# Designed miniproteins, single chains, continued (5): the designs that were tried, part 70

Each design is a single chain, and the fold is of that chain. pLDDT is the mean over its residues in the fold that is shown.

## One batch from the design tools (miniprotein)

Design m18425
Fold by ESMFold2-Fast:
Structure m18425 (fold): chain A 94 residues (1-94)
Amino acid sequence: EVEELIEEILENTLALLRAADAGDVEAAREAAERLVETMGRLLSLLPELDEEQRFEAEIVLSLALMALSVVTHDPNPEIAAIAREALERIRERI
């Protein structure tokens, strides 16, 4: 489950960045929604993880948060809004 979540977070982080670069609002929304779901699940598991798993989880969560933060500055206002909403939803979980 943890490895699966990490893999999905990395895939959707890359998908979000590619969608933003392409100006693809639909793809950006889908990737951001996947990130909110998978990051939320991983955050909920943090207290149950061992030291190594926690370290890996914190790295991928940090990378995804950084990508979302970058996309909040996208010149496409719809894509920027999608990233802002996703980032706020995740931060409410922390």
Scores: mean pLDDT 86

Design m18426
Fold by ESMFold2-Fast:
Structure m18426 (fold): chain A 116 residues (1-116)
Amino acid sequence: SMEEIDKLIDEAISVLNELKELLQEARKHAPPELQAELDSLIAGVDAAILGLEEARKTRSKEQVKAFAEALKDLADSIIAFVERHREHLPPELRERLVELANQLKKIADKLIEMVE
């Protein structure tokens, strides 16, 4: 139902906001070369939030599916970033980023299931 989709979108936005805060924290500890990559990931989080809010407004199942697929891609990009740059990130920050990215993937999978 659209009510269940709206709830999952709210959950995704909550996780995205936490990811953004952690990515901003990672940026404070990152060398300049990694700051550009982190800025790209932060921009991806902002774009995902805007996209989900637009999908909710339009009530388009096609848009919800497209944005959910984009959430999975974003989550995979965050996990890949953490794996490539483990030595530059505090352990607690790495673990929390991966945990939240995996939560985002689970929410995205539920959104895709709800619109099929």
Scores: mean pLDDT 88

Design m18427
Fold by ESMFold2-Fast:
Structure m18427 (fold): chain A 89 residues (1-89)
Amino acid sequence: RSYSLSVKRAVIAALKAVGQEQFVDEAARILGLSDEEVASIPAPKKTYSPAVLTSPDLFHTVVTKVLKDPSLSQADIAEARRIIQYEIK
């Protein structure tokens, strides 16, 4: 299935936020993102808890803060979380 750019960016932002750098490369390959696109997504200065990947509220809060993307919907967050759970790990 073709994923929206917002969903793809949300996946990478969440993985960077929890310090899972190895999964960032795998996610980029699965989602068809270039190294430049991955590098354009900011990493927070502090590592967040892995609970960010399992809690919808924390995922939405952290990803929205990292990306500052006003088009990011609850549906985009739910889809990004499914990609992380089923396609990346």
Scores: mean pLDDT 76

Design m18428
Fold by ESMFold2-Fast:
Structure m18428 (fold): chain A 56 residues (1-56)
Amino acid sequence: SAYESLVKLFEKDGFVLPKDLENFVKTQLDSGVAPQIIYATIGLKLVEYEKKNKTT
């Protein structure tokens, strides 16, 4: 499935998908959002969290 493919991509990068992001991914896939867009969105969210924590 598309969800399993995304999980494998994150695992390949040494990244474990948190439960909150897992639910987000499933919701987006159910809404018909392309897996590559979901992957990019998660990447952007991670960058956002890093910036927020660093207060640059």
Scores: mean pLDDT 70

Design m18429
Fold by ESMFold2-Fast:
Structure m18429 (fold): chain A 70 residues (1-70)
Amino acid sequence: STLEDLEREFEELEANYDEFLALVNEVLTNDPDERARRAAAHALALLERYRKDREGTLELLREKIERAKE
């Protein structure tokens, strides 16, 4: 099922979220390159938005799949 496949993909992304967040925070804290820290700050904002909108994204995907079944 496409919905089940999407939910599994989200679970895998969620499992790797902490690793991505840890990497981004490591760069922000310890990287001497200002450009790298700036890129990490942008990545952090995107990760925070992803976390905040995660449930909303799943809901929209479910609605889209249900409409496609019609």
Scores: mean pLDDT 70

Design m18430
Fold by ESMFold2-Fast:
Structure m18430 (fold): chain A 58 residues (1-58)
Amino acid sequence: GQVLLTPEALARMVEAMREAGLPQKYIDAYLAALDHVANNTDEEEIRAFLAKAREEAA
């Protein structure tokens, strides 16, 4: 499969989100979007989803 992040980078990102106090739902949404990339090739849809999740978290 094609992955955009290493497991180590993903783990650090999750830890950073947790330290920032983000709700679990936003962390789960972010992880789901990244997992979708591994199973699909539509990067534009994933970028739009991630951008929305980040805006909701901020």
Scores: mean pLDDT 63

Design m18431
Fold by ESMFold2-Fast:
Structure m18431 (fold): chain A 87 residues (1-87)
Amino acid sequence: SPNKAYEQAKKFVEEGNFDAAGKYIMGLKIIPEEEIQAKVYYLLALAALKDKKPSVKAAEFFAKKAIKYGLPEEELTDIKKQIEALK
């Protein structure tokens, strides 16, 4: 299911396994439902922060996209804290 694919992708991003995470993210990206697109952009924001060269710009861009697709602000609390810590 898309929800299980999302949870697995999130786990791989947290582990720094971007190759495995990318396979799940690519599968989710083709699903046009706004709820799934919000989750995709959340994962991309998280991946931008977990990269060996973190990108605040990319993380902020993807976080804003996640909100536009309907992600609750509360689900971005950790992303926002990580962005502020890198500024």
Scores: mean pLDDT 85

Design m18432
Fold by ESMFold2-Fast:
Order: C-alpha cells, then sequence, then structure tokens
Structure m18432 (fold): chain A 84 residues (1-84)
C-alpha cells in the first residue's frame, strides 16, 4: 500500500498540529484514519470509540479537508492537508 503524510491542524477545542503517516487508498476514509491516529497518539484515545466525518473539502494534493470527530461527547474540529 502507498504511504501518505497528512498535516493535522486541530482547530477546536484548542489549537494544535501534528503530522501523521497512514497507508491505504487516497480517499475520505484514509483522512478519517489519519485524524483517529492523531487523536490516539496525542491524547491516548481509543480509535474504535472515535466517531469522525468529513464536513467539507476534497482529498487532493494542495487541497484541504475539514473533519469533525467526537469522543466521550466532546467535539474536535480539524483541518487536514496532504503533504508531499
Amino acid sequence: MKKYKFKITQLSPEQDSGYVEVEGELNEELVIEAVKKYLEEKYGMDPEKIEAEVISGKVELGGSVLVRATYNGKIYNFLVELVE
């Protein structure tokens, strides 16, 4: 499988950012996987308990995607960018 590097920018509840590498097909599901991996690595969240969806944008080079995740009733919003 091909590896993709994403820049994850947490917009709320607080500003933070990081980079995540994931393997798979370049689609919205891979972007959601990257956000779940970011939350697992940063906060120790169980990825199986994270509910995440793409709110807007398209997965493409030079593009950005807005993602919302919910964990234990708390909402997190992200800007996700594909990085070469």
Scores: mean pLDDT 83

Design m18433
Fold by ESMFold2-Fast:
Structure m18433 (fold): chain A 82 residues (1-82)
Amino acid sequence: SSIRRTLASIADPDTADRMMGIIDGIRNSNSMAQLNANVARAGRLGVEMRRRGVSDDDRQQIGDIVRQAVDDARARIAQQAA
């Protein structure tokens, strides 16, 4: 996917795979509890990436991808509750 390619170009393959797994978890969240747990996982990996010296611009790009996935998941969960 284009997201996986972007992550792999910014981070090492293992970090890219971990973040992609978290994004998939966000997209597949069916409750706010599941979504919040996956958002927490993304935040922890983000801190690890910062500590490892990933640039501000690259972290912002990844943050934008995660934020979009979270917004889409929230909208989907809200539709399920209606």
Scores: mean pLDDT 79

Design m18434
Fold by ESMFold2-Fast:
Structure m18434 (fold): chain A 87 residues (1-87)
Amino acid sequence: MLDTLNAQVQAAEANYRALQAQLDKSKAELEKTKIQAEVLKREGKEAEANEMLMDAEGSLAAIQKQLDAARKTLDALKAELNRVKEA
């Protein structure tokens, strides 16, 4: 039982760290996209700039949602592991 909970916590931590890395990568891509969008807007290509920005923001929001869910799962598993260790 304890070994199973430890394995689940480790798996949840690995998943959370992978999602954090994806979020950081997507934030960096969003910053690059903002720079490219400003260039496109100055060239009169506002529609392309807005589409590019919305796509990048949508991807970031999706990863953020996954990260929030993964955090809740990790917190719940750590709380259960602590309960089992105290019992």
Scores: mean pLDDT 84

Design m18435
Fold by ESMFold2-Fast:
Structure m18435 (fold): chain A 100 residues (1-100)
Amino acid sequence: MEEAIELLKKAETLFEKAADVARPYSPEAARLFRQAAGATHLAIEAAEKGNVDSAIKRAEQAIDLLREARDVMRKAGNDEAVSLADEAIKLVEKALEILK
């Protein structure tokens, strides 16, 4: 559990950075990255309370939002935001493997 929470916290930091990098290219993608950060925060809270099913659901929502934001940034040619999104997705996926 602690390892999954730490991975989610690290991912949340990358989501905020990705949102800031994405904003000049797409306000929509920046909004999606911030929504992913919010979903990840809810996953952290659920995991800390022992609500594993809720934590999994919220983390999966975060991945979906990140993939959408990443695809927008890839089309816009923002390689930095794409790289940050890919790193964040890997961290959330690893957290999900630990939670499941």
Scores: mean pLDDT 86

Design m18436
Fold by ESMFold2-Fast:
Structure m18436 (fold): chain A 72 residues (1-72)
Amino acid sequence: MEDEINEGLALIMEGVLRAVHGDSIDPAALERTRELVLELINQGKFKEASELAFSITPEKPVVSQEEIDKIL
């Protein structure tokens, strides 16, 4: 139930990023974002997961280790 919801939220975030950025976002960055968002959602950090997902742009396709350490 909760795990199923968390996976659904991660997929929604990936879909939103793809819809907003289209082909301009790096596919590898989308995969990494989805994994990190799912991890944050599983920890109950929904706000941080949302903010992390929307921080990914074509100019900043990789989340830094410093940002991960700050959130996790």
Scores: mean pLDDT 63

Design m18437
Fold by ESMFold2-Fast:
Structure m18437 (fold): chain A 72 residues (1-72)
Amino acid sequence: MEEVEEKVKKMEEMYEEAKKYAEIDPRVRRYASFIYANLQLARGNPEVADEALKEAEENYEKAKEIAEEHLA
């Protein structure tokens, strides 16, 4: 099981990457916003950090899928 601090860091990294993808395709902005919301939720409520990370990872995968359409 990951520590809360490590989960927050992982979500911060996903948010920074999603912001870069959003510059390539505006459709990614929604997913970046969801990652940010989960990051803030985990920071304020460590008890839900696992759930927040899972949702952030799902939104990050959608962001990567969109970015890969431009890199293929």
Scores: mean pLDDT 81

Design m18438
Fold by ESMFold2-Fast:
Structure m18438 (fold): chain A 55 residues (1-55)
Amino acid sequence: SEKIEEAIKENERAIEELTEAIEEEKDPLMKGILTLMKGGSETLRERLLERKKEL
C-alpha cells in the first residue's frame, strides 16, 4: 500500500528530527521526554515494517 510507504517515510523523518532535537537539547527533563518520544517512534517503525510484509 502506498499509504504504508508514506507512513514509513514520515516515521523515519520523525526519528531523524527527534535524534537532532535530543543532540541540541540542554534541559535534562526535555531531553528525557524527547528520548521517550524517539523510543515510541522506533516501536511504531517496527510495526509499520511488519504491516508492509503482510501486503
Scores: mean pLDDT 83

Design m18439
Fold by ESMFold2-Fast:
Structure m18439 (fold): chain A 86 residues (1-86)
Amino acid sequence: LKEIQERLAELLVEMAMLPVKKASLSEEERKEIEEILEKEREEFLSIKFSRDELIEILEEFRKLALKNKLEEIAKELDKLLEELEK
């Protein structure tokens, strides 16, 4: 479970950083966003999720990734869901 939670946290940061990478932001603004995302990642990893809760979270983020046309991220989320359902 923790390994899947860690991979999910990485994908969530990647999703959040995609619009940041596209934007013409200053180095200071990018660093501020990266620091916020790192804190959110640490907080997320501190939460003890059950298998069922992780499945719910993965399904919601998969839906969000598809809505935003993030095909590769959606595929990675699908792989994590498959691992949890085994």
Scores: mean pLDDT 77

Design m18440
Fold by ESMFold2-Fast:
Structure m18440 (fold): chain A 76 residues (1-76)
Amino acid sequence: MAQQYLDQAQQYLQQGNYQLAIQYAQQAIQLARGRDPLLQARGLGILSQAYSNLGNYDLSRYYSRQSSRLLRDILD
């Protein structure tokens, strides 16, 4: 289930294992696509944080913007 991958991604992010956080967040996003926009947005947020911690600020901002747009669309 997409939620299991999201939970694992958050756990890896908290542990500082950014590569595994990215891998599990990407899997959660793929499973949530077209079915769970909130979970997809949360996965994008994890990608943003992980890339920021790895010093890849361009990808961090890219995923942060995608997450924010998706959350705005849900809340409208």
Scores: mean pLDDT 86

Design m18441
Fold by ESMFold2-Fast:
Structure m18441 (fold): chain A 89 residues (1-89)
Amino acid sequence: SPSDILRGTQQMMRIIGLLTEAELHLQQGNTAAAREAIAEARRELDDLEGFIAQLEQSDPATAAALQRVLDALRAQLDQIERQLDNLES
């Protein structure tokens, strides 16, 4: 439904904001704040994954589009987590 598309889009925007916040904190050497943003982004990504799985049954085209964005956001989170690990090593 249009409401499902809006929900998925709003959640993706939230995740992008959290990932951007984490990257900015890492650039500033604030590893504690980066860790909190990473943890929240991880929770939001897991919630989005569950929503996409449910959406596949009713709107596979929208689910596929959201899945591509989810995959990109997960890759970005993995990169940020590697940067955090390197700073704390």
Scores: mean pLDDT 87

Design m18442
Fold by ESMFold2-Fast:
Parts: structure tokens; C-alpha cells; sequence
Structure m18442 (fold): chain A 97 residues (1-97)
């Protein structure tokens, strides 16, 4: 169903983001983390709280890796903000379980 399609898309985006990080493409990795956050919100709207947590945890991991590896302070700040947003979504989804 729709939840399964979104979960699979989240796994694909997480893999793409990790490849972008390995290649030093940190701004692209953050764009992919934003897409993971959007997928987490869509899963949350569908009542797939487990899928929302999985997608948000992937977004948090990507953002956290960028925050540690990136030299640009603007990129690091954007990564920290995205990690925080992902954490909020994880908290919301856990409250709704």
C-alpha cells in the first residue's frame, strides 16, 4: 500500500544521502534529509507511526553525519536544525503509538 511505497522510498533516499556524504556532497545530503522529513510527515498522516519513526531516524542520522563532517558553518547549522526537526517528529510519532 501507500505506507510500504513511502517506506521503500525513504530507504532509497537514505542510501543516496550516505553516498552523497561519502563524496563530500553535503548540501545534496541535506536536501535528501529534508525529503526524508517530508516522507516521515506523510507516514505520520497515514497513521504509520513505525514508518514515520524509521524515516525520521534516517533523516537524523544523515543530518548528524553532515554536522560532524562539513566545514562550512552554514551547512553545519542547517544539519543541526534538520536533526532537531527529525527528533521532534520521532517524539510525536512515539506519543501516537
Amino acid sequence: GRSEELRERARELAAEAREAIREGRFEEALELARELIRLAIELLKLGDYEGAIEAAEEAAEVADEVARAARDPRVRLEAEVLAGLAGILIGIAKLLL
Scores: mean pLDDT 91

Design m18443
Fold by ESMFold2-Fast:
Structure m18443 (fold): chain A 85 residues (1-85)
Amino acid sequence: MAKKLLEEGRKLRDQGEYDKAIELAEKAKEIAREEGDLKLATRAEVEVYFARGDKLEAQGQPQLALRVGVGGSLRAIADEVDEEL
């Protein structure tokens, strides 16, 4: 189930386990592709970019992390959508 893998990836990313977070997001992307859910596959691919960006930031490359995390704006939009006020 790709959604569960993305949630676990987010938790690992928050814990600084970036390589594992990337692995789970890649696996979620593969599962979504196998199911023919192209939109979910795209979301999983964006999550890989987020995890890579966080890893680069932790490695002391924050400028490159900002570029890789092109979903900075998308992340803010996603947070607003998930938070029903």
Scores: mean pLDDT 68

Design m18444
Fold by ESMFold2-Fast:
Structure m18444 (fold): chain A 59 residues (1-59)
Amino acid sequence: GAPEEILTAKTPPRPIEEVTTDPITNKPLENPVQAPNGLWYHEKDYQLYLLGQDEYIEP
């Protein structure tokens, strides 16, 4: 490669990305739902993920 190649580029989030498996359980997507982060999840796994984010209680 060139000695001064510019690799400082922001990778934009992909607008539409279909995945064949759920990123949480790696099972095939039957009822895919799209999260606000743009990733696709299996419906049940996505519900569990949301519960985990909503349940933060300080001591």
Scores: mean pLDDT 53

Design m18445
Fold by ESMFold2-Fast:
Structure m18445 (fold): chain A 95 residues (1-95)
Amino acid sequence: SMEAEIEKLEEELKKEHEEIRKSGDKEKLLELIKKRLLEAREASGELDEEEKAKVEETLKEIEELTRKALESLDLSKYKTPEETMEALGDIIRKM
């Protein structure tokens, strides 16, 4: 069921986030975000080659913006993945 898959993903995200929070590894957090964005896009359906190229360019832009936003984040302030993503989104929106 989709609910069981979502619960598994949430548990994995919580574990990965706690490790990242403790280590302060912003590059590892960026890689996690990139992986989740790719998985979400693949779940939306098959894309033709031109659409895939546009998605790749958009993902590169998101990666650059996310990297810049992460430089200003103190990961120790955020206890959950949701709090971290909300703070990251707020910084990107202000850019």
Scores: mean pLDDT 70

Design m18446
Fold by ESMFold2-Fast:
Structure m18446 (fold): chain A 68 residues (1-68)
Amino acid sequence: SENRELIEKFLAEHPELARQLIQALSLFRPGGPKSSSPPWRFESEEELLERAEDIPLEYIKAAITILG
């Protein structure tokens, strides 16, 4: 998937930023900031990759751009 591919590429190029990427993406909510749903809380790189499709592609691109 494009979502997973972007995350895997970023983590391979910037392993020192893995924690920051996980934290940044964990702040986003399913359905956006006005949603009553809890934010996506990721505990590990592995969980982030398994749930990559749950995150809007735009948020992944934004987080990568800000961190890289």
Scores: mean pLDDT 72

Design m18447
Fold by ESMFold2-Fast:
Structure m18447 (fold): chain A 88 residues (1-88)
Amino acid sequence: GAAESQKVLDIADEFIEEAEKLPLDNDDQIALGIFRLSVAMARVFHKKGKASYEDVKNLVRKGLESVLELSKNERLKKLAEEALKKLE
């Protein structure tokens, strides 16, 4: 329900907070920016009752997988992998 969706959003927020502490190049900043926008949209749809728990979880999972695909920053990739494990 709503509580489970919030836990997923909290995992996404923790990932963003830790990622923003890293020295990121332009490509990493773009990848993180796309992820942040996706999470913000999921949060709005969740508040409006338009996104299910599974929708929110799938969006965050796919976003983290995209960071792993696009980034060459090993520290950012490690944070994304740790966040993906928390979604299990």
Scores: mean pLDDT 83

Design m18448
Fold by ESMFold2-Fast:
Structure m18448 (fold): chain A 81 residues (1-81)
Amino acid sequence: SSIVEEIESKLSEENLKKIDQLEMEVVMAVAQRAPREELEALLARAKAEITKILKESGVPEEVIKKYLEMLEKKVEEAVAA
């Protein structure tokens, strides 16, 4: 997607790996059927850290908002499956 391309163009490989690790922690918690409260806490922490990385890398606020919305939707769909 254009959002992913925008992010990849602005972030270092190290920062991209950090975001991937944060997303993977949430995905693994869903796969392990973690309690809702734990999943919500992990997602909130991931969103906060991802927002910080993206802001420090010069990603526009509208792109950050869209990316976080996509992540939330992905997690909700995974939990519903």
Scores: mean pLDDT 82

Design m18449
Fold by ESMFold2-Fast:
Structure m18449 (fold): chain A 65 residues (1-65)
Amino acid sequence: MEKYKQIGEIVKEFADYVNEAVEKGLISRMEGMKLLTDFASQAMKSSVEETKKLKEEVKKKLEEM
């Protein structure tokens, strides 16, 4: 259903953000891989709204550095 397509798009957006953070040296490749894996796993169990909220929370933590 459309829900999984929407969640997949949010995960892709998050993956792009994590890759940029790694390239800028804000986090290590290992930290980026863990963030992406944990986010994707949680997103597949969550609603679209919950996934968007989770993305914003992780983004804020990375900006807090």
Scores: mean pLDDT 77

Design m18450
Fold by ESMFold2-Fast:
Structure m18450 (fold): chain A 72 residues (1-72)
Amino acid sequence: SEETKLKIEMEIGVLEVHVAVLETVRDKLSDEEKKELVEKLEKRAKKIIEEYKPTKEQQEEIKELLERAKEI
């Protein structure tokens, strides 16, 4: 539904903000802290996929955000 699409877009927006914040502070994070924070984002993304069952296009957007997080 359109309502479900909006909720998914909002959740993707929250992930995007978290990735942007991590990219901004990356030079202040240890390798261990980076790994832990990326794992938390991966768990959050998995819950979004399982709960809301987003479209393939939305799943690819989530995947791209996680790939950006892993480059931190």
Scores: mean pLDDT 83

Design m18451
Fold by ESMFold2-Fast:
Structure m18451 (fold): chain A 77 residues (1-77)
Amino acid sequence: AKEELLERIAELLRKLGYAEEEVEEIVESLKNSSLSLEELEAIVKGLEKAKSKEEADEEVAKELEPLFEKKKKELLE
């Protein structure tokens, strides 16, 4: 299930002009961040609406940043 969403994200990133190396790095980050199916679906929808690479970066960062802050707070505070 998650693999299908990650493949869709990779496909959308390639269509938006991301280099293969960047696509692999983003997909691995999402996979390692243990995002839920709903969070991955939100990224897919955001990327489908993105008109540029910069907008796509914002959609990916939007999902990763809250998880990073939550993990940081849990581990350090």
Scores: mean pLDDT 70

Design m18452
Fold by ESMFold2-Fast:
Structure m18452 (fold): chain A 68 residues (1-68)
Amino acid sequence: NEENLRRWAEVFGPALARRAVEEAERAAKQSGSEEALKLVEEARGLIDSDPVEAALLAQRAVEIAKQA
């Protein structure tokens, strides 16, 4: 159910965002992309206050790292 998915994301959002940021940091470091690393640092600061934004920034960092 979509409602259960949103509720689950709200409860586990910070934990999921933290894992996404950790994965993005690994990818950014492997690629050597300074742009990706900057996005990872921004996402890290948002994990507890805005986990959705943190996850989106982490995803963008991974995409940039893959193109580097």
Scores: mean pLDDT 77

Design m18453
Fold by ESMFold2-Fast:
Structure m18453 (fold): chain A 140 residues (1-140)
Amino acid sequence: ELEELRRRAAEGDAQAAIQLGNILFSQKRYEEAVEWYRLAARLGSGRQRAIALTNLGNALNRLGRYEEAIKAYEEALRLDPENARAWTNLGVAYYGLKRYKEAAKAFLKALALDPENGRAAGNLNFLIGEGHVKEVVEAE
């Protein structure tokens, strides 16, 4: 199964590279998952590339490689700007770097896209409660 996915990815199958990365991610083999998601992002285009870049960012977040995770999420969101989960995870990466204003902005974008996103709401409320950011009031 893994050998077949590796072979298909080597033959240019972006979906096989994503699937292999996902299996490795589930096994907490994040460095190896990063390699396959990078290949998937190079092989894929449009939506498939956006998925690969989002998954790449997730693996990089798990490794504490927050600056690289941010770059991956920014490219994913350029391709798919309505991905509320990618906005939420971008905010987590900024939080990891203690860039609390950028984290809050990302969580707010996630909530604008999905108002019932409890993860983004919880993270934003935590930042406000801890005094890292002020409550965002839209001024006229």
Scores: mean pLDDT 87

Design m18454
Fold by ESMFold2-Fast:
Structure m18454 (fold): chain A 63 residues (1-63)
Amino acid sequence: MVDEKEVNAALAEIWLGIGNIDFEKGNYDAAIEAYRKAIELAKDDPVLRQYAEENLRKAEEAK
């Protein structure tokens, strides 16, 4: 049985990756939305959440 927290962490990593792709393409609004989803899903993973929050800030500053 897969733990819901493990599934949420995996989904958070996927959304973080989507955000990074959008950021590299200059789609900052799309990157911000993806990072917000990653933060929500990484609620129980403080390291991943902090990384997503740092990337969110960079995207907000870049637009």
Scores: mean pLDDT 81

Design m18455
Fold by ESMFold2-Fast:
Structure m18455 (fold): chain A 58 residues (1-58)
Amino acid sequence: GPPPAPITEEQRQAIIEALRAEAARLGLNPSDAFIESLADLAQGDVAGGVALFRAIAA
């Protein structure tokens, strides 16, 4: 498919914060590198990023 649409740094940081909040809710302490990689995969989709985190963390 086409390359993903570019996201802003603010959108990327929002996803990182959402993923960190979900990790805290689940009692997990993932690495910053893991969170950043997952945020990059989420491509501006906070809900999708959280869903991916939950799938990978299971």
Scores: mean pLDDT 75

Design m18456
Fold by ESMFold2-Fast:
Structure m18456 (fold): chain A 88 residues (1-88)
Amino acid sequence: STEEELLEGYKKTLRQLARVAAEIGVKELTIYLNVSPKIYEELVKEAKKLEEELGVKITVVRVTPEQQALMDRNNQELVERLRALIPG
């Protein structure tokens, strides 16, 4: 996909999440994304626009591939710990 297609996909997802949040009364959302700096800057602008339109504060946090890999490892470790607590 082109960078423009990727950006439009992310914007569509942000708009959908913001609308759902507004419908259920959630006022704040934090979204973690492994995206390029350029896409990140455009999504921050879209988030501010959605905050004005829907009253939902959206915080977009850019994560690195290394941070994503660490999160994936931590999630796997958590799953294994929870599995160990299930009665046999």
Scores: mean pLDDT 79

Design m18457
Fold by ESMFold2-Fast:
Structure m18457 (fold): chain A 56 residues (1-56)
Amino acid sequence: SLDDLTPEQLARAKAFLEAVSGEAVPGDTGAEIEAWLRSQGMSDEQIDSVVAFARS
């Protein structure tokens, strides 16, 4: 999950999501960002893909 990411990896995930959406991603923790992504209709599999990207 996003909550398992380091601060640097979480910053990468957040920057990627903001670039793709064109909107500011709210939240300072992986759990807050993950909850927001689910509210936007992202599946757990899509969130896992973002986590994998942030870890690379």
Scores: mean pLDDT 79

Design m18458
Fold by ESMFold2-Fast:
Structure m18458 (fold): chain A 81 residues (1-81)
Amino acid sequence: SKVLQEVQIKLTVVGIRVDMEIAKKTLSPKDFLDRAKEQLEILKGLESEARKINASQDVLDLVRQTIKELEAAIKEAEKQA
């Protein structure tokens, strides 16, 4: 169902957010950047899937906001490298 697909997208996004908080505290700057870029690619795929299923605006906003936050984190980390 669309509801189940939307819930799965939200859970995956929350998992990525938690993963990046842990990565920030545990990984070297280089390993953090590598992981952040990998997670950004996954998030872009989730944005595409959310659009494909015509997901609710809150789901699209969550994915897009997380992409923006991760892109900003990558840009700041690259300035430090």
Scores: mean pLDDT 88

Design m18459
Fold by ESMFold2-Fast:
Structure m18459 (fold): chain A 64 residues (1-64)
Amino acid sequence: SEEDLKTELEKAREEVGKAVRDVINAKKQYEANNGDPETKKAYEEASKKVREAIKKMQEIIKKL
């Protein structure tokens, strides 16, 4: 239903917000550790999750 989609959209917005905070934190760790491979991988994974969260939100919007 449209009501269920609106609830999913609100949840998706929260997930995007969390993912954005996570990527900012991962970038800070990457910079603080002089770009070591572990923190670089974490930053890349966090960046991927932000893109996936945004894509999911956009897919929900298209169904509304």
Scores: mean pLDDT 86

